# Designed miniproteins, single chains, continued (2), part 9

Each design is a single chain, and the fold is of that chain. pLDDT is the mean over its residues in the fold that is shown.

## One batch from the design tools (miniprotein)

Design m4301
Fold by ESMFold2-Fast:
Structure m4301 (fold): chain A 80 residues (1-80)
Amino acid sequence: SRDEVKAEWRARVGRLLEEALARHRPSPATLERMLAVMQETYAEFERELAKAESEEEMREIAERSLKEFEERVERILQQE
């Protein structure tokens, strides 16, 4: 279901953020940027997911969104 895919996305993003915080110990300003990216990526994910007609399409959207989140966070961490 869409709700299950959303829950899985949130759980995976939560783990990625936890790992990044433990590894990099970002500044408060960097953390704010990471959280903003999470909010933006989730909003985009929800919009795409609303158009999905199959479980397979929903999974593909989730994987693409997670990759985008990882890439955006990596760029932020590289700038610190």
Scores: mean pLDDT 85

Design m4302
Fold by ESMFold2-Fast:
Structure m4302 (fold): chain A 64 residues (1-64)
Amino acid sequence: LSPLAKFLEELRELVREALRRGLSREEIIEEAVRFMKERGAVDLSDEERRKLAELLVDEAELTS
């Protein structure tokens, strides 16, 4: 996997684990945005990071 693909899979796994741990939607979004900022694998604005996190939470809720 490319570094970007690896990062996205790590991010998806973080979201799934947070959901399984019983974190709220907002807590999961905050953790995902923090992870994106710390890893720096993609050049996104804070608004774009939040939108991506919301999409991944929605995806994980459907595919958990």
Scores: mean pLDDT 77

Design m4303
Fold by ESMFold2-Fast:
Structure m4303 (fold): chain A 67 residues (1-67)
Amino acid sequence: MEEEIDREVKIALAEIYLGIGKIDEQKGNYKGAAESYRKAADIYEEVGETDLAEEARQKANELEKKA
């Protein structure tokens, strides 16, 4: 139960960071967007969502090149 709750909370937090990253990207804040996508990727990796973590990390790397 504790492990499930922690996983659900972490996934929700990762989704929030993806949303923040998308908004920052739209505003041209590429550095802030990259940071938010990196946080999402780290959280997805912690919970074993490897594919989602990789997608978020790739996005962060692309945005970091623009920053």
Scores: mean pLDDT 81

Design m4304
Fold by ESMFold2-Fast:
Structure m4304 (fold): chain A 62 residues (1-62)
Amino acid sequence: MISQLQQQVDQLRQQSIDLKKQLDDAKKNGADQSTIDSLQDQLDSTEDQLAQTLNQLHDARE
């Protein structure tokens, strides 16, 4: 079982979804540019980490 990598993937997926919703809500509610910028940076970082972790999970031989 690849429990640790799978948990990390699941966590990053949920975080990405949550950040997308937060970004959408921030734009919809007219949040400050700094807030939108911060959320976008966090989303980009999370998506990059997700891609890296998925690659590691794919390479893991059970």
Scores: mean pLDDT 80

Design m4305
Fold by ESMFold2-Fast:
Structure m4305 (fold): chain A 111 residues (1-111)
Amino acid sequence: SVEEEVRKTLEEGRARMDALKAAGATPEQIAAVLASVLQDIADKMDELSEETRDRVIDELVRMAEEYGLPLEQVEAILRGIKADAEARGNPKAVEFADRLLARYRERHAQR
């Protein structure tokens, strides 16, 4: 199922980022893995229920926070995903990028 594929993508993404962090990788190298995960999930957003999309967005925001990615890096990734989604005519992927960025900024403002 698409939900199972998204779950596997998230689990594999976490494992890759954990391995990179343990190896002393740069934030840019960790961000590249997150970008790949975000792009794969964005491409599947139109196949997910609204409830599942909301849960996935929350988990991705938490992942970016847990790995200490700078706001600028996350914003750059999401702008890229949004631009690709707009070029491909995928409104659900555009919405995904906008919602994830909004939630990530919101958590930074709550300190």
Scores: mean pLDDT 83

Design m4306
Fold by ESMFold2-Fast:
Structure m4306 (fold): chain A 66 residues (1-66)
Amino acid sequence: AAAARQRAVDIVLRGASEANKAKTKEDMEAVLERTIAELEALGFRASYEIKEGPTGYEARISAAPA
């Protein structure tokens, strides 16, 4: 249980970092979709949201045990 949660947190942090390196919304969505797939493969329910702000796009990832 603890190990699965730590792995999920690590995947979320890596996904957020890679999404923040994306130059376009499309590239950000591709990174987020891959991150969600990895979380779902571990048995988590996952979702993402992209918000448009004055300085660009911000991505948020949510994961919960299925």
Scores: mean pLDDT 78

Design m4307
Fold by ESMFold2-Fast:
Structure m4307 (fold): chain A 80 residues (1-80)
Amino acid sequence: KPTPEEILELSRKLLELMEKAFDAIKAGNTDEAKKYLEQAKKVSEELLKAMEDAGVDPETLESVREQLEKMIEELEKLIE
């Protein structure tokens, strides 16, 4: 069972990756931005799995998934 600390650590890691992706986008570093977004997608799935294993209800879990997917998609659109 994941600890609350592990879930917080994954959340922080996800935010750091999204921040790095945004910084790369601002710098025009498209390839770096794509790499960070790919890592962010992987960490978001790890976070969702940890939340599920911690007993978060399915409705809340789907809501969180939709929010994370939307945030990543919005950043991906900035690369175009």
Scores: mean pLDDT 84

Design m4308
Fold by ESMFold2-Fast:
Structure m4308 (fold): chain A 67 residues (1-67)
Amino acid sequence: GPVPTAEGGRALGEQAVAAARAGDGKTAVQYGMGSVVGALSAGDEALARELGARVKAALTEAGITSG
């Protein structure tokens, strides 16, 4: 697969937020996990925490509590 990058992690995080806003909790969780893992694999722990927090906030705002 492609080498994980901070930019790739950010792109997955953006897709996770968009999926959460669309009501697709499964896609939001999958892309959200991918964003955090991608950022961590790129060595950017601060970005991983930021992406995880933003995805969780988007899921909470969308009312997705069991996905």
Scores: mean pLDDT 77

Design m4309
Fold by ESMFold2-Fast:
Structure m4309 (fold): chain A 90 residues (1-90)
Amino acid sequence: IQAAIEAAVRIIRAMFARSPEAARATADTLLETLDGDAAGATATRELGEAGEGMGEALRSILDTHAEHAAEIAEAVRRAVEEAARAAEEA
């Protein structure tokens, strides 16, 4: 699970470097999908649009570690929040 969290965080950080908005939307979509269920299929489609290969890689990690998907999604959300704070000047 630690390796899966590290991989997911790496992907979301790469996405944030290209598009902070896309990374934030991806993190929100993952959390919404895990809370279930109104947007499961829609969320998967939107994640696929987030970036070539990045959304697919994140989905693969979540599918492989379904029992820990919430923990992985929380790590992704936290990474986006941390990156956003680092980008802001005090």
Scores: mean pLDDT 63

Design m4310
Fold by ESMFold2-Fast:
Structure m4310 (fold): chain A 86 residues (1-86)
Amino acid sequence: MKAILTATGLSAAEKAALLALGSGLEKGGAAVSVTVSGDTITITVDGANIGQILALLGSGVEVSLKGAGVSSTVSGDTTTITVTKS
């Protein structure tokens, strides 16, 4: 499975938390890539298991509790999580 989390408008602390999550998933054996472009962070996990997908979704929900909008979609083997904060 593949999981993609795209987050924009995050604070420095929220960005650091997502980068730490990506590093933790990579140490757990996931194939992780992280791209930062302006205000947007994209984390892609190839070969993601359900626990890794839930970890990404959980991070999106935590940011949502701080005023961000969160949505998720599933298409075939790909779970896409979008987080937007102004």
Scores: mean pLDDT 71

Design m4311
Fold by ESMFold2-Fast:
Structure m4311 (fold): chain A 55 residues (1-55)
Amino acid sequence: SRADQIRQLAIILNTRDYLTELLERARPDLLAEINALLAQYAADPALAADVQAFL
């Protein structure tokens, strides 16, 4: 859902830098999903606004 997408992106934005090395080694599938969500965030100004409001 949109609410779940906003929550997931907010968590990712706050934690991705700390987890990138671990995800590359252990969970490349999850890293791919994270990158896809970040691409949606970059391409959708309305989603970006919703995430910033949630943060």
Scores: mean pLDDT 74

Design m4312
Fold by ESMFold2-Fast:
Structure m4312 (fold): chain A 81 residues (1-81)
Amino acid sequence: SSAEKKKEELAKRAEKEMFDFAKKYDPQGAKDVKELKKKGASDGIVSGALLDAYEKAEKIKKEREQQEREERERLEKLLKE
């Protein structure tokens, strides 16, 4: 049905967004997912690897944001004496 096709398109868009996010913070992890798909790994294996890469990318993003916040707070404290 047209509704099922639209749900599939939304799922593919979500997967692309997860992949693009993973690629932004962990390019090697994203590349490994792409290689698994290219080599004919099952959808389940590829989806699992993509989820793992996404979670790793989220952790890297949080660490960078935490470091940036700590640096801003440190600089603000220095400026205020």
Scores: mean pLDDT 81

Design m4313
Fold by ESMFold2-Fast:
Formats: C-alpha cells, sequence, structure tokens
Structure m4313 (fold): chain A 65 residues (1-65)
C-alpha cells in the first residue's frame, strides 16, 4: 500500500530524529507483522497512532529546551 509506505517512512524519520531505539523497534515490528499477515490496513492505523506519539514526544522535548 502506498499509504503504508508513506506512514512507515514518516514514522521512521521521526523516530530517527528523536534518536529513540524503542520507537525504531516498534516501527520494524509493525512492518514485519504487516508483511507476515498481509494486514496493511491494521498496520497503517497502528503507524498513525505511533506517529501521533512521536510528534507528541517531539513537542515535549521542544518545551524543555
Amino acid sequence: SETFKKLYEKAKSLAKELNDPEFLQRIDEIEKRAKENKDFRGATLELSDLIYELEKRKKEIEKKQ
């Protein structure tokens, strides 16, 4: 899915910016499950939720600097 690829790239970019290995691991696990189960719709929703967490975390870091 094109939507899945875009969200995957966005999530990975944000996680790298935050330098958080836990988020990178979670993103890789979502991709692995999507490929194994061919459930790109479920994976897309999970990535959207994760991106929300990543953006929230980025804002929290910015407020403290």
Scores: mean pLDDT 80

Design m4314
Fold by ESMFold2-Fast:
Structure m4314 (fold): chain A 65 residues (1-65)
Amino acid sequence: EEAEQHLAAGKEAYEKGDYETAVRHFGRALALDPENEEARKLLDEVLKKLGYKPNTRAVVEALRA
């Protein structure tokens, strides 16, 4: 349920063009439900929009918080 709430919030942020907020919510959804393929796909899409590499601090912080 918590993971689904973060997934929904991330989708809303993504549609509004707030990719940093979307990354944070999708990252939290994956932290809560690591097997959620939808969250993983959406996180990958947002990271492409931001141009962030997997080794960036922003990506690590999003996954931790």
Scores: mean pLDDT 72

Design m4315
Fold by ESMFold2-Fast:
Structure m4315 (fold): chain A 90 residues (1-90)
Amino acid sequence: DAAALREAAARLAAELDALFAEKVARGEPMSPDDLALWTLAERLANLSPAEIEALLAKVEEAIANETKPSGLAGLDAIRATLARLRALAA
């Protein structure tokens, strides 16, 4: 369902944007990893369902390879939304 996939992608973009806005409001510097995720959030808002599907594995791989604690609150919510996107893309 393309509509459900787009909704889940928009939700992921909104969750990422909210977390980065909170970090900026706290006066915390953006790491290179944070900037990469922020750039992805901007892209997600404008991607077609097929383009979203093509990026899911790359995003999941990048997150899975992060072994240190993230400075982002609610990262588990992002992971849950990624799992939903994967299920909808299948």
Scores: mean pLDDT 61

Design m4316
Fold by ESMFold2-Fast:
Structure m4316 (fold): chain A 90 residues (1-90)
Amino acid sequence: SMEEEALKIMETVAKFTFEVIKIASYYKNDEVIKAAVEASRKIMENPFDKEFAKKVINELLEKAEKYASPDAVEKIRNVAEQALKEIDEV
């Protein structure tokens, strides 16, 4: 059902943004933490829009590439790829 799909998107996004916040906190990157919180808010307000969720995750990755160190970006990219795959399987 649409409700089950939305719940899976919300769960995937919650896990993804938690992981990004943990990584960004370790590297003391406040800009990426702020971007992750905002990404979570946007997707939670539109949990039925799978393509919007994917767009927001990619926008967060672009913010990480701009503001984070290469090591942090690699870790964030890996969790973003996993989240995008899980959303595509919904």
Scores: mean pLDDT 86

Design m4317
Fold by ESMFold2-Fast:
Structure m4317 (fold): chain A 55 residues (1-55)
Amino acid sequence: RELLRRVAEANGGLTDAEIDELLAATTDAQIRALGRRTGLSPAALRSLRRALEEA
């Protein structure tokens, strides 16, 4: 979990607003849109979302 958060920070530097957007995302299209803006893959964003939901 901590490792995935650090990888996300290193790859795109997710802001608090972007983290909130990721947690609120209900469709793959929303996750892909965030990925295009942050440079993170949709798979990485889904993994990060799962880690954040479990924290």
Scores: mean pLDDT 69

Design m4318
Fold by ESMFold2-Fast:
Structure m4318 (fold): chain A 64 residues (1-64)
Amino acid sequence: DKVEELAEIIRTTLREQGVPEEEVEELVEEFLKKAKEEGLKAAINYLQKKLLEKGLASSVILIE
């Protein structure tokens, strides 16, 4: 499942960026929920917006 593969990449990337475990779990859950309800493209856009708000712009490039 492409969505599950992306969720795994997101978890790894956020941990590498020093994001707290609780926050990583929250962001991944929100991403998965968005993907199921509005589709993968909407989920990616939502995540990118959240990462930019948190100052994690480098993570945005990796998920496109």
Scores: mean pLDDT 73

Design m4319
Fold by ESMFold2-Fast:
Structure m4319 (fold): chain A 115 residues (1-115)
Amino acid sequence: MRAAAELILDFLASLPEVSPEQVAAAREILDRVLAEHSDPREAMRAATGRLVEWMLDDPSLSDATRAAAAEGLSIAYQALAGAPRAEVEAAVDDFIARYPQLAAAARALLEALLA
C-alpha cells in the first residue's frame, strides 16, 4: 500500500493547477491516516476519501481540475472499497478517455490497487 500512496500523490501532482505545497499537504494527510490504521487497504480507502473532500473544498482550483481530481480519487476509493474489477476498469477507461493527459498516472494507480 505504500506504493499506492505514492501513486495517488503522483496522480495529484499530474493535475495542471495543483501546487507542490498542495501535494505536500496531501502527503501529510496520507501519512497520518495510514499511521492510524492497522489494515493498509482500509487506511488507503479512508485517506482517499479525505483527499476527495479536501480537493473539492479548494477554491484555488478550477472546476475542471476539481472534477478530474474528485473523479480519479473516487475511482480509487471504489477499488479500495471492493467494487467489482470490471466496474473499476470501465470507470478508469472512461476517465482516461476524458482526461488522456492523466492516463499513465491513473493506470499505474489502478494496477497497484487491484494487485
Scores: mean pLDDT 78

Design m4320
Fold by ESMFold2-Fast:
Structure m4320 (fold): chain A 77 residues (1-77)
Amino acid sequence: MMELIMAGVARVVRERLSPADGVKAAKAVRDAYDRGEPLDEETLARILQEVLGLSPEEARELARQALALAQQMQQQL
């Protein structure tokens, strides 16, 4: 699931901001996972806000979209 969440974050951020920001966000998500943080909507929103300087509202929207995309990809396996 972690790989799918990273892919979802990278794609959503790339489409909204830039490819470089997508890579940066995906790396931050991987670092959070390595620290034992849960990859839930709240944690992803916090990471996006801190790493990309997004508003809390925008970060929550992108986090939700990334998780929905990851869940959709998992359902196809």
Scores: mean pLDDT 81

Design m4321
Fold by ESMFold2-Fast:
Structure m4321 (fold): chain A 55 residues (1-55)
Amino acid sequence: MMSPEEAAKAGENAVKMGEALGDERLKELGERAQKAGKEGDSEAAHKYLSEGGIA
């Protein structure tokens, strides 16, 4: 499991990737992962990243 800080960074990258690809689902999952990571919930953040195919 990644740290909350790492999960927040991964979520931020997923948002950028979703925007670049026009993938609204990836962007939404990245936003949720970034928020959860910033709040210290690495488990929830990792779950969202896994659903987006990132983690």
Scores: mean pLDDT 77

Design m4322
Fold by ESMFold2-Fast:
Structure m4322 (fold): chain A 83 residues (1-83)
Amino acid sequence: MREQAEQHAELASKHIEEVKEQVEKAKEWLEKNKEELSEKEYELAKKAIEEVEKAVEALEAGDMEAATEHLLRYGEIAREAIA
């Protein structure tokens, strides 16, 4: 799955502003739906959003490797959330 994370990082680097908007919308969704989520679901979603935010920070710094690592962690969290 690392190749997918690398492709996502490359695509995100071209659309940083759009990714930032999606992160803010995800945070808003999480806060609005906090009471509907279990403690585990809330923590996993929060952690996933944090990894995407760190990936965006890495992309803004020009660090594609760090961005790829954060997106890889995001993918791991997402898989755990649906398992």
Scores: mean pLDDT 78

Design m4323
Fold by ESMFold2-Fast:
Structure m4323 (fold): chain A 60 residues (1-60)
Amino acid sequence: MKKEKITFPSGAILIVEYDENDPKKAKVTLTEYGETFEEEREYELVRKIAEEHGAKIEKL
């Protein structure tokens, strides 16, 4: 399983955990204003949103 940290210009931080063999079921953990939310999303969709918003993507 691979893990990436995405930091948005707003300061929101998103941690994406995905299996390279099943990228349609990525675990997404969003932390904003001290609150944490977990969702399941397609990895390609998460990457597209991050790139469209100018977010910084770091491999963990």
Scores: mean pLDDT 77

Design m4324
Fold by ESMFold2-Fast:
Structure m4324 (fold): chain A 97 residues (1-97)
Amino acid sequence: EREKREKAEELKRRVLERARELAELAREKGIEEAARALEEGIERAEALSPLEGLRAIAEAAAEAEKLAAEFDEELAEKLRELRIEALEAAAEVEKLE
């Protein structure tokens, strides 16, 4: 169904937008390694299907959270939220089959 495909793409777009915002925030805070991990995840996710792309963002967010946790607790918390959102979106995409 075309509607299911559009919803999957919309979920991927929203999560990618949040990931980009957090990558920019990480760079503004000087946590370059976390920003790089997110940027690499975003590039991979853009080339993948919605489901695989969302999973790639969840992995990138988990890595970025680890890198940010030593420097900025607020950023680490936002990265954890991104990971959860990406996994929830991936579960929604799986239900759309």
Scores: mean pLDDT 86

Design m4325
Fold by ESMFold2-Fast:
Order: sequence, then structure tokens, then C-alpha cells
Structure m4325 (fold): chain A 79 residues (1-79)
Amino acid sequence: MEEALELLDKAVELLKQGNYEEAIKYFRKARELARQHGDLELELVALTLIIEAYRKLGKEDEAQRVSEEGDRLNRELAA
């Protein structure tokens, strides 16, 4: 789990620097590790930050797609 948190921290740093495309790559890696470890909270955090990065890039269609993925995961958690 430490590796997923390290990737998340790196992605947040890139996001703050305006390097949104690289940030998305690291957030996707963090999400995948969180998923492999069953950390649904960390997976949702990573998805939320990917949405933010896509919106910063003006890629609203891609942001919407990721938002739908997060909504599905939230519904599975609530069921």
C-alpha cells in the first residue's frame, strides 16, 4: 500500500506544477494498486483527482467517463 500512496503523492505534486498529463499517469497507477489491495477509498481518491486533472486539461468528455467509473464504484460500496 505504501507504493500506491507514494504514486499518489507524486501525482499530486505534478498536478500542482500544472503537469496534468503526467499526473493522470501516476494517479492511474495509484488507482490500480489500490484496486489490487482492495482499498476502495484510495481508489476513489485517485479517480477524483484524475477527473480534476482532465478538467484542468479541458477534456470534459474524458472527465465525465472517469466520473461515471467513480459513481459505479460508489454504488457497489453502498450495495
Scores: mean pLDDT 82

Design m4326
Fold by ESMFold2-Fast:
Structure m4326 (fold): chain A 74 residues (1-74)
Amino acid sequence: SELEKIKNLTEEQLKLARELIRAMDAGDTERVYELAKELVKKGAETLVLMHLGIAVATGDREVAEAIRKAIEEA
């Protein structure tokens, strides 16, 4: 059903968001860019913006810049 497809997509977005957090913690800016861009393309812009806020709050400028570029280039 369509509802099951939506649930599966949401689970996929959450898995990607967890991978994004891991990449952010590792300082892997290339992986951050790729994952953030994929999340935006899958309709999870709000989750990506939340993680941008975290990167800004923690002073991780390189990660924050990678996320900003991903949003603009998605």
Scores: mean pLDDT 83

Design m4327
Fold by ESMFold2-Fast:
Structure m4327 (fold): chain A 72 residues (1-72)
Amino acid sequence: SALLEEARRLHAELLELVRDYLAGKLSEEEFEERYKELGEKLRAVYAQLSPEQQAALQAEYNAGMEALAAAA
């Protein structure tokens, strides 16, 4: 599904953004602005997905965040 691929791409961008922020590459202001933009795009995609697809994508994202936190 193109929507699932788009959601996964946006999740990858969010994980990259969080990683760059934790590495000190972004100001808090730049992080907040980009995080908000990506979050709005993700919400638009999620609104078109089934609850089961949303849950699976959220689990994938949470696993990515946990892996990133463990690496920091």
Scores: mean pLDDT 84

Design m4328
Fold by ESMFold2-Fast:
Structure m4328 (fold): chain A 69 residues (1-69)
Amino acid sequence: DVEKRVELIVISLLLNHGKDVTPEQAAAFAREALGVEVPLETVRKYLEEFSKLSDEELKQRFLEISQAL
């Protein structure tokens, strides 16, 4: 599922680069990593949702999504 992989990428970027990651940067990274076009609005949605979480909550969410793949 491409959308779940986008979620993993957004969480990874937030954990490694903090909450200063822009939607444009995240979309470009996801497009490069997945080899498919990723809508900016999809990335913006996940950045907004996940930037409200703590690092521990982000790690837990990453594990849950990874297990679903």
Scores: mean pLDDT 81

Design m4329
Fold by ESMFold2-Fast:
Formats: C-alpha cells, sequence, structure tokens
Structure m4329 (fold): chain A 97 residues (1-97)
C-alpha cells in the first residue's frame, strides 16, 4: 500500500467518523457527537504530520475543535456547520493527493 493510498484511506475513515458525529448531534446525542468529534480531531492531528497538505489538516482540526466547543455549549447548528467545514477541508486534502 502506497503512503498516498494509506493516507486517503485514513482520511476517508475520519470523514465517516465526522458524518456519524453529525448524525449523533442531529439526534440530540451530544455525548456521542462530542466523543466522535474528539476521536476525529485526534486522528487528523496524527495524520497532519504525515500529510503533504498539513495546512488543510491543521485547519480541519481547528474546525472540529470549534464544533466540540459548540456541542458543549448546546449550539448544535453551529457545531454542524463547523463539522461540515472540516469535512470539506479533508475532502480537499484527499483530492490533492
Amino acid sequence: LSEELWLEVELTLVLMILSLAKKAAERGDYETAIELSELAQKRVEELADRSPHKDLLEQASKEIKRAIEYLKNGDVEKAIEELDKASDLLSQAIQAL
């Protein structure tokens, strides 16, 4: 498996985790949404150091962190917006591989 293909697989898994976090938030399961978002943020940070598109991954991590803060404050709509922004940044990183 090439480094590029491995990174694409790992980033795709993060996108799936963010999708599940968004669905949990929409269902009112904020604890699960926060846990999944924290898992995604940690994984993005680990992958950033190995990515040629570190800036995109670092920005995605910041958007996920904002989403977690909004979820903790009950601002679900803003949290979903930040999760969507993070997903867009990660999709850009995948396309640029």
Scores: mean pLDDT 89

Design m4330
Fold by ESMFold2-Fast:
Structure m4330 (fold): chain A 77 residues (1-77)
Amino acid sequence: MKFKAKVVLQLPDGSVEVREVTIEGAEDEESAIQKATELAKQWAKEHGADRVAVGLENGTVVIYDAKTGKVTVVPKP
């Protein structure tokens, strides 16, 4: 299963970048959230982002705070 996701990167200079990605290897919604969390952590490290939010097509948002290491999952309303 493949999920399209919108990734929002908050950089240390206060700038915000938005990227579109496809999450591969997700079998269901739970694995999509797990893959989104993995992607957010990886992109925070690769891009030096302070915070990364990954918005899934189903409306669920995964937020990773690189300063605290905290992951927050916001389900669709």
Scores: mean pLDDT 78

Design m4331
Fold by ESMFold2-Fast:
Structure m4331 (fold): chain A 91 residues (1-91)
Amino acid sequence: MKELIEKAAELVGETARRYAREELGLSEEEAEALGEKAAELVKELAEKAGSKEAAELILKAAEAALAGDVEKHNELMEKAGEVAQAQAAAA
């Protein structure tokens, strides 16, 4: 799980930095800060979810976002949330 969480956080952070720079027109400093916050949030969410399945969906969502597929990113993030909620309810 640790390797998967670290990889998901790294990809989401990179995606957020790229999005902030290219789509939002933020400065390099602002984009880096946003990327760091996004990576931190994903790491915390994946650790709290306690689910390899949820972490895998988050990683796939980050990969889709990096490829420019916003629709697929949103779909995968929604599924990750559903898996995390179902696991919390089942515990």
Scores: mean pLDDT 70

Design m4332
Fold by ESMFold2-Fast:
Structure m4332 (fold): chain A 71 residues (1-71)
Amino acid sequence: SLVEEFRKKARELGAPEDAIDLAVKSIELAKKNPQKAAVYRTAATLIAAMEGGPEVALGLNELVDEAIKKI
């Protein structure tokens, strides 16, 4: 699935599992509730930046954008 492909790529990037889980919620909500999706995405980005550094946070956001384009 799109979500499982995203999770695999995010893990390979070095994103922490809590950030990945929040990013997945953002992807699932992106078209149904964009405002709530943005909150989850922000939380995922902050956790990724704090635990993995800015490169992981940027890469995670790029993967989220790519996943949303495929929905």
Scores: mean pLDDT 89

Design m4333
Fold by ESMFold2-Fast:
Structure m4333 (fold): chain A 60 residues (1-60)
Amino acid sequence: SASARAEEQAKRAEYNKLMEESIELALQGQKYRRAGDVEKAQALYKKAMELTKEGAEILA
């Protein structure tokens, strides 16, 4: 139905936003890791993983 498709599109859009943010955080984490700031890199990777989990829950 049209309402079901609208709901799926909304969920997909939300998922895409979370994935884009997750990728950006992971890239920032990689920059800090290369600079030797392991603590900041780990914090950024953890946040990226949390966003990935939120995205998975939206699609479930």
Scores: mean pLDDT 86

Design m4335
Fold by ESMFold2-Fast:
Structure m4335 (fold): chain A 86 residues (1-86)
Amino acid sequence: SAEDLVKEAIEHLEKALRLLEEGNYKQAILHVNRAIRLLTEALKENPDPKLEKALKLVQEALSYIRNGDYEKAIELLKKAIELLKE
C-alpha cells in the first residue's frame, strides 16, 4: 500500500540522516535514492500534494549531498520526514 511505502521511505530517510551525521555520505546517498523510489511509487498509487512536496524536498536534499552541502541536505531531509509523519 501507499502507506506501507511511505513508512519504509521514512525508515530509509532516518537511516540517511544518521549516516550523513556520521560522515558516511556514500551510504547516505543509497538510502536517499531508495526513499525517492519508494515515495515515487507511493505517489503513483495515491496522488497526495503533501507526499509530492516531501518527494521534492528529498530530491533537493540529494542534490545538496552531491554538491557537498551536507548541512543543507540534513535540514531538508528533517523537513521531509516531519511532513511525511503528519
Scores: mean pLDDT 91

Design m4336
Fold by ESMFold2-Fast:
Structure m4336 (fold): chain A 81 residues (1-81)
Amino acid sequence: AEELREAARRARERAEALAEKLRAEGAEEAAELTRRAGELAEEALLALAEGDLEKAEELFKEAERLAKEAAELVDEHLKKK
C-alpha cells in the first residue's frame, strides 16, 4: 500500500522537475499542463492505494490527455523560431 503512495510522490516530483525545465526553456503552457498531469497521476496512484480502481482509471486517462496536449505545445514551441 505504501509503495503506491511513494510512487505517487515520485511521479509528482518528476513532473514538477520537468515543468521547471520547460518553463526555463520558455514553454510556460506546456510546463503547466505537465504539472497538472503529474498531479492527476498522483491522485490516480492514491486512488489505487485506496482500492478505487474506477477512479484510478479515469484519473490516468485524464493525465494522459493532458500529457498529450503538453507534448503538442512543446512541438509547436520548438517549430517556432
Scores: mean pLDDT 80

Design m4337
Fold by ESMFold2-Fast:
Structure m4337 (fold): chain A 64 residues (1-64)
Amino acid sequence: MLEKEILLGLGRIYAGLGKLLASKGEYKEAAEMYRKAAELYEEAGDEKGAEEARKLAEEAEKKA
């Protein structure tokens, strides 16, 4: 179904925004983007992607 592919694509976009924000030192905003990416990956059934995004969110939050 196209819905899963759309959710994965959105998850990748939010993860990319998180990386960009983290590179600028905006760690709080980066953590928010990574949490959104993890939510989208979970909805898509990508448990590994969701786990990695959650770890990135936690790391960003620790630096904020």
Scores: mean pLDDT 84

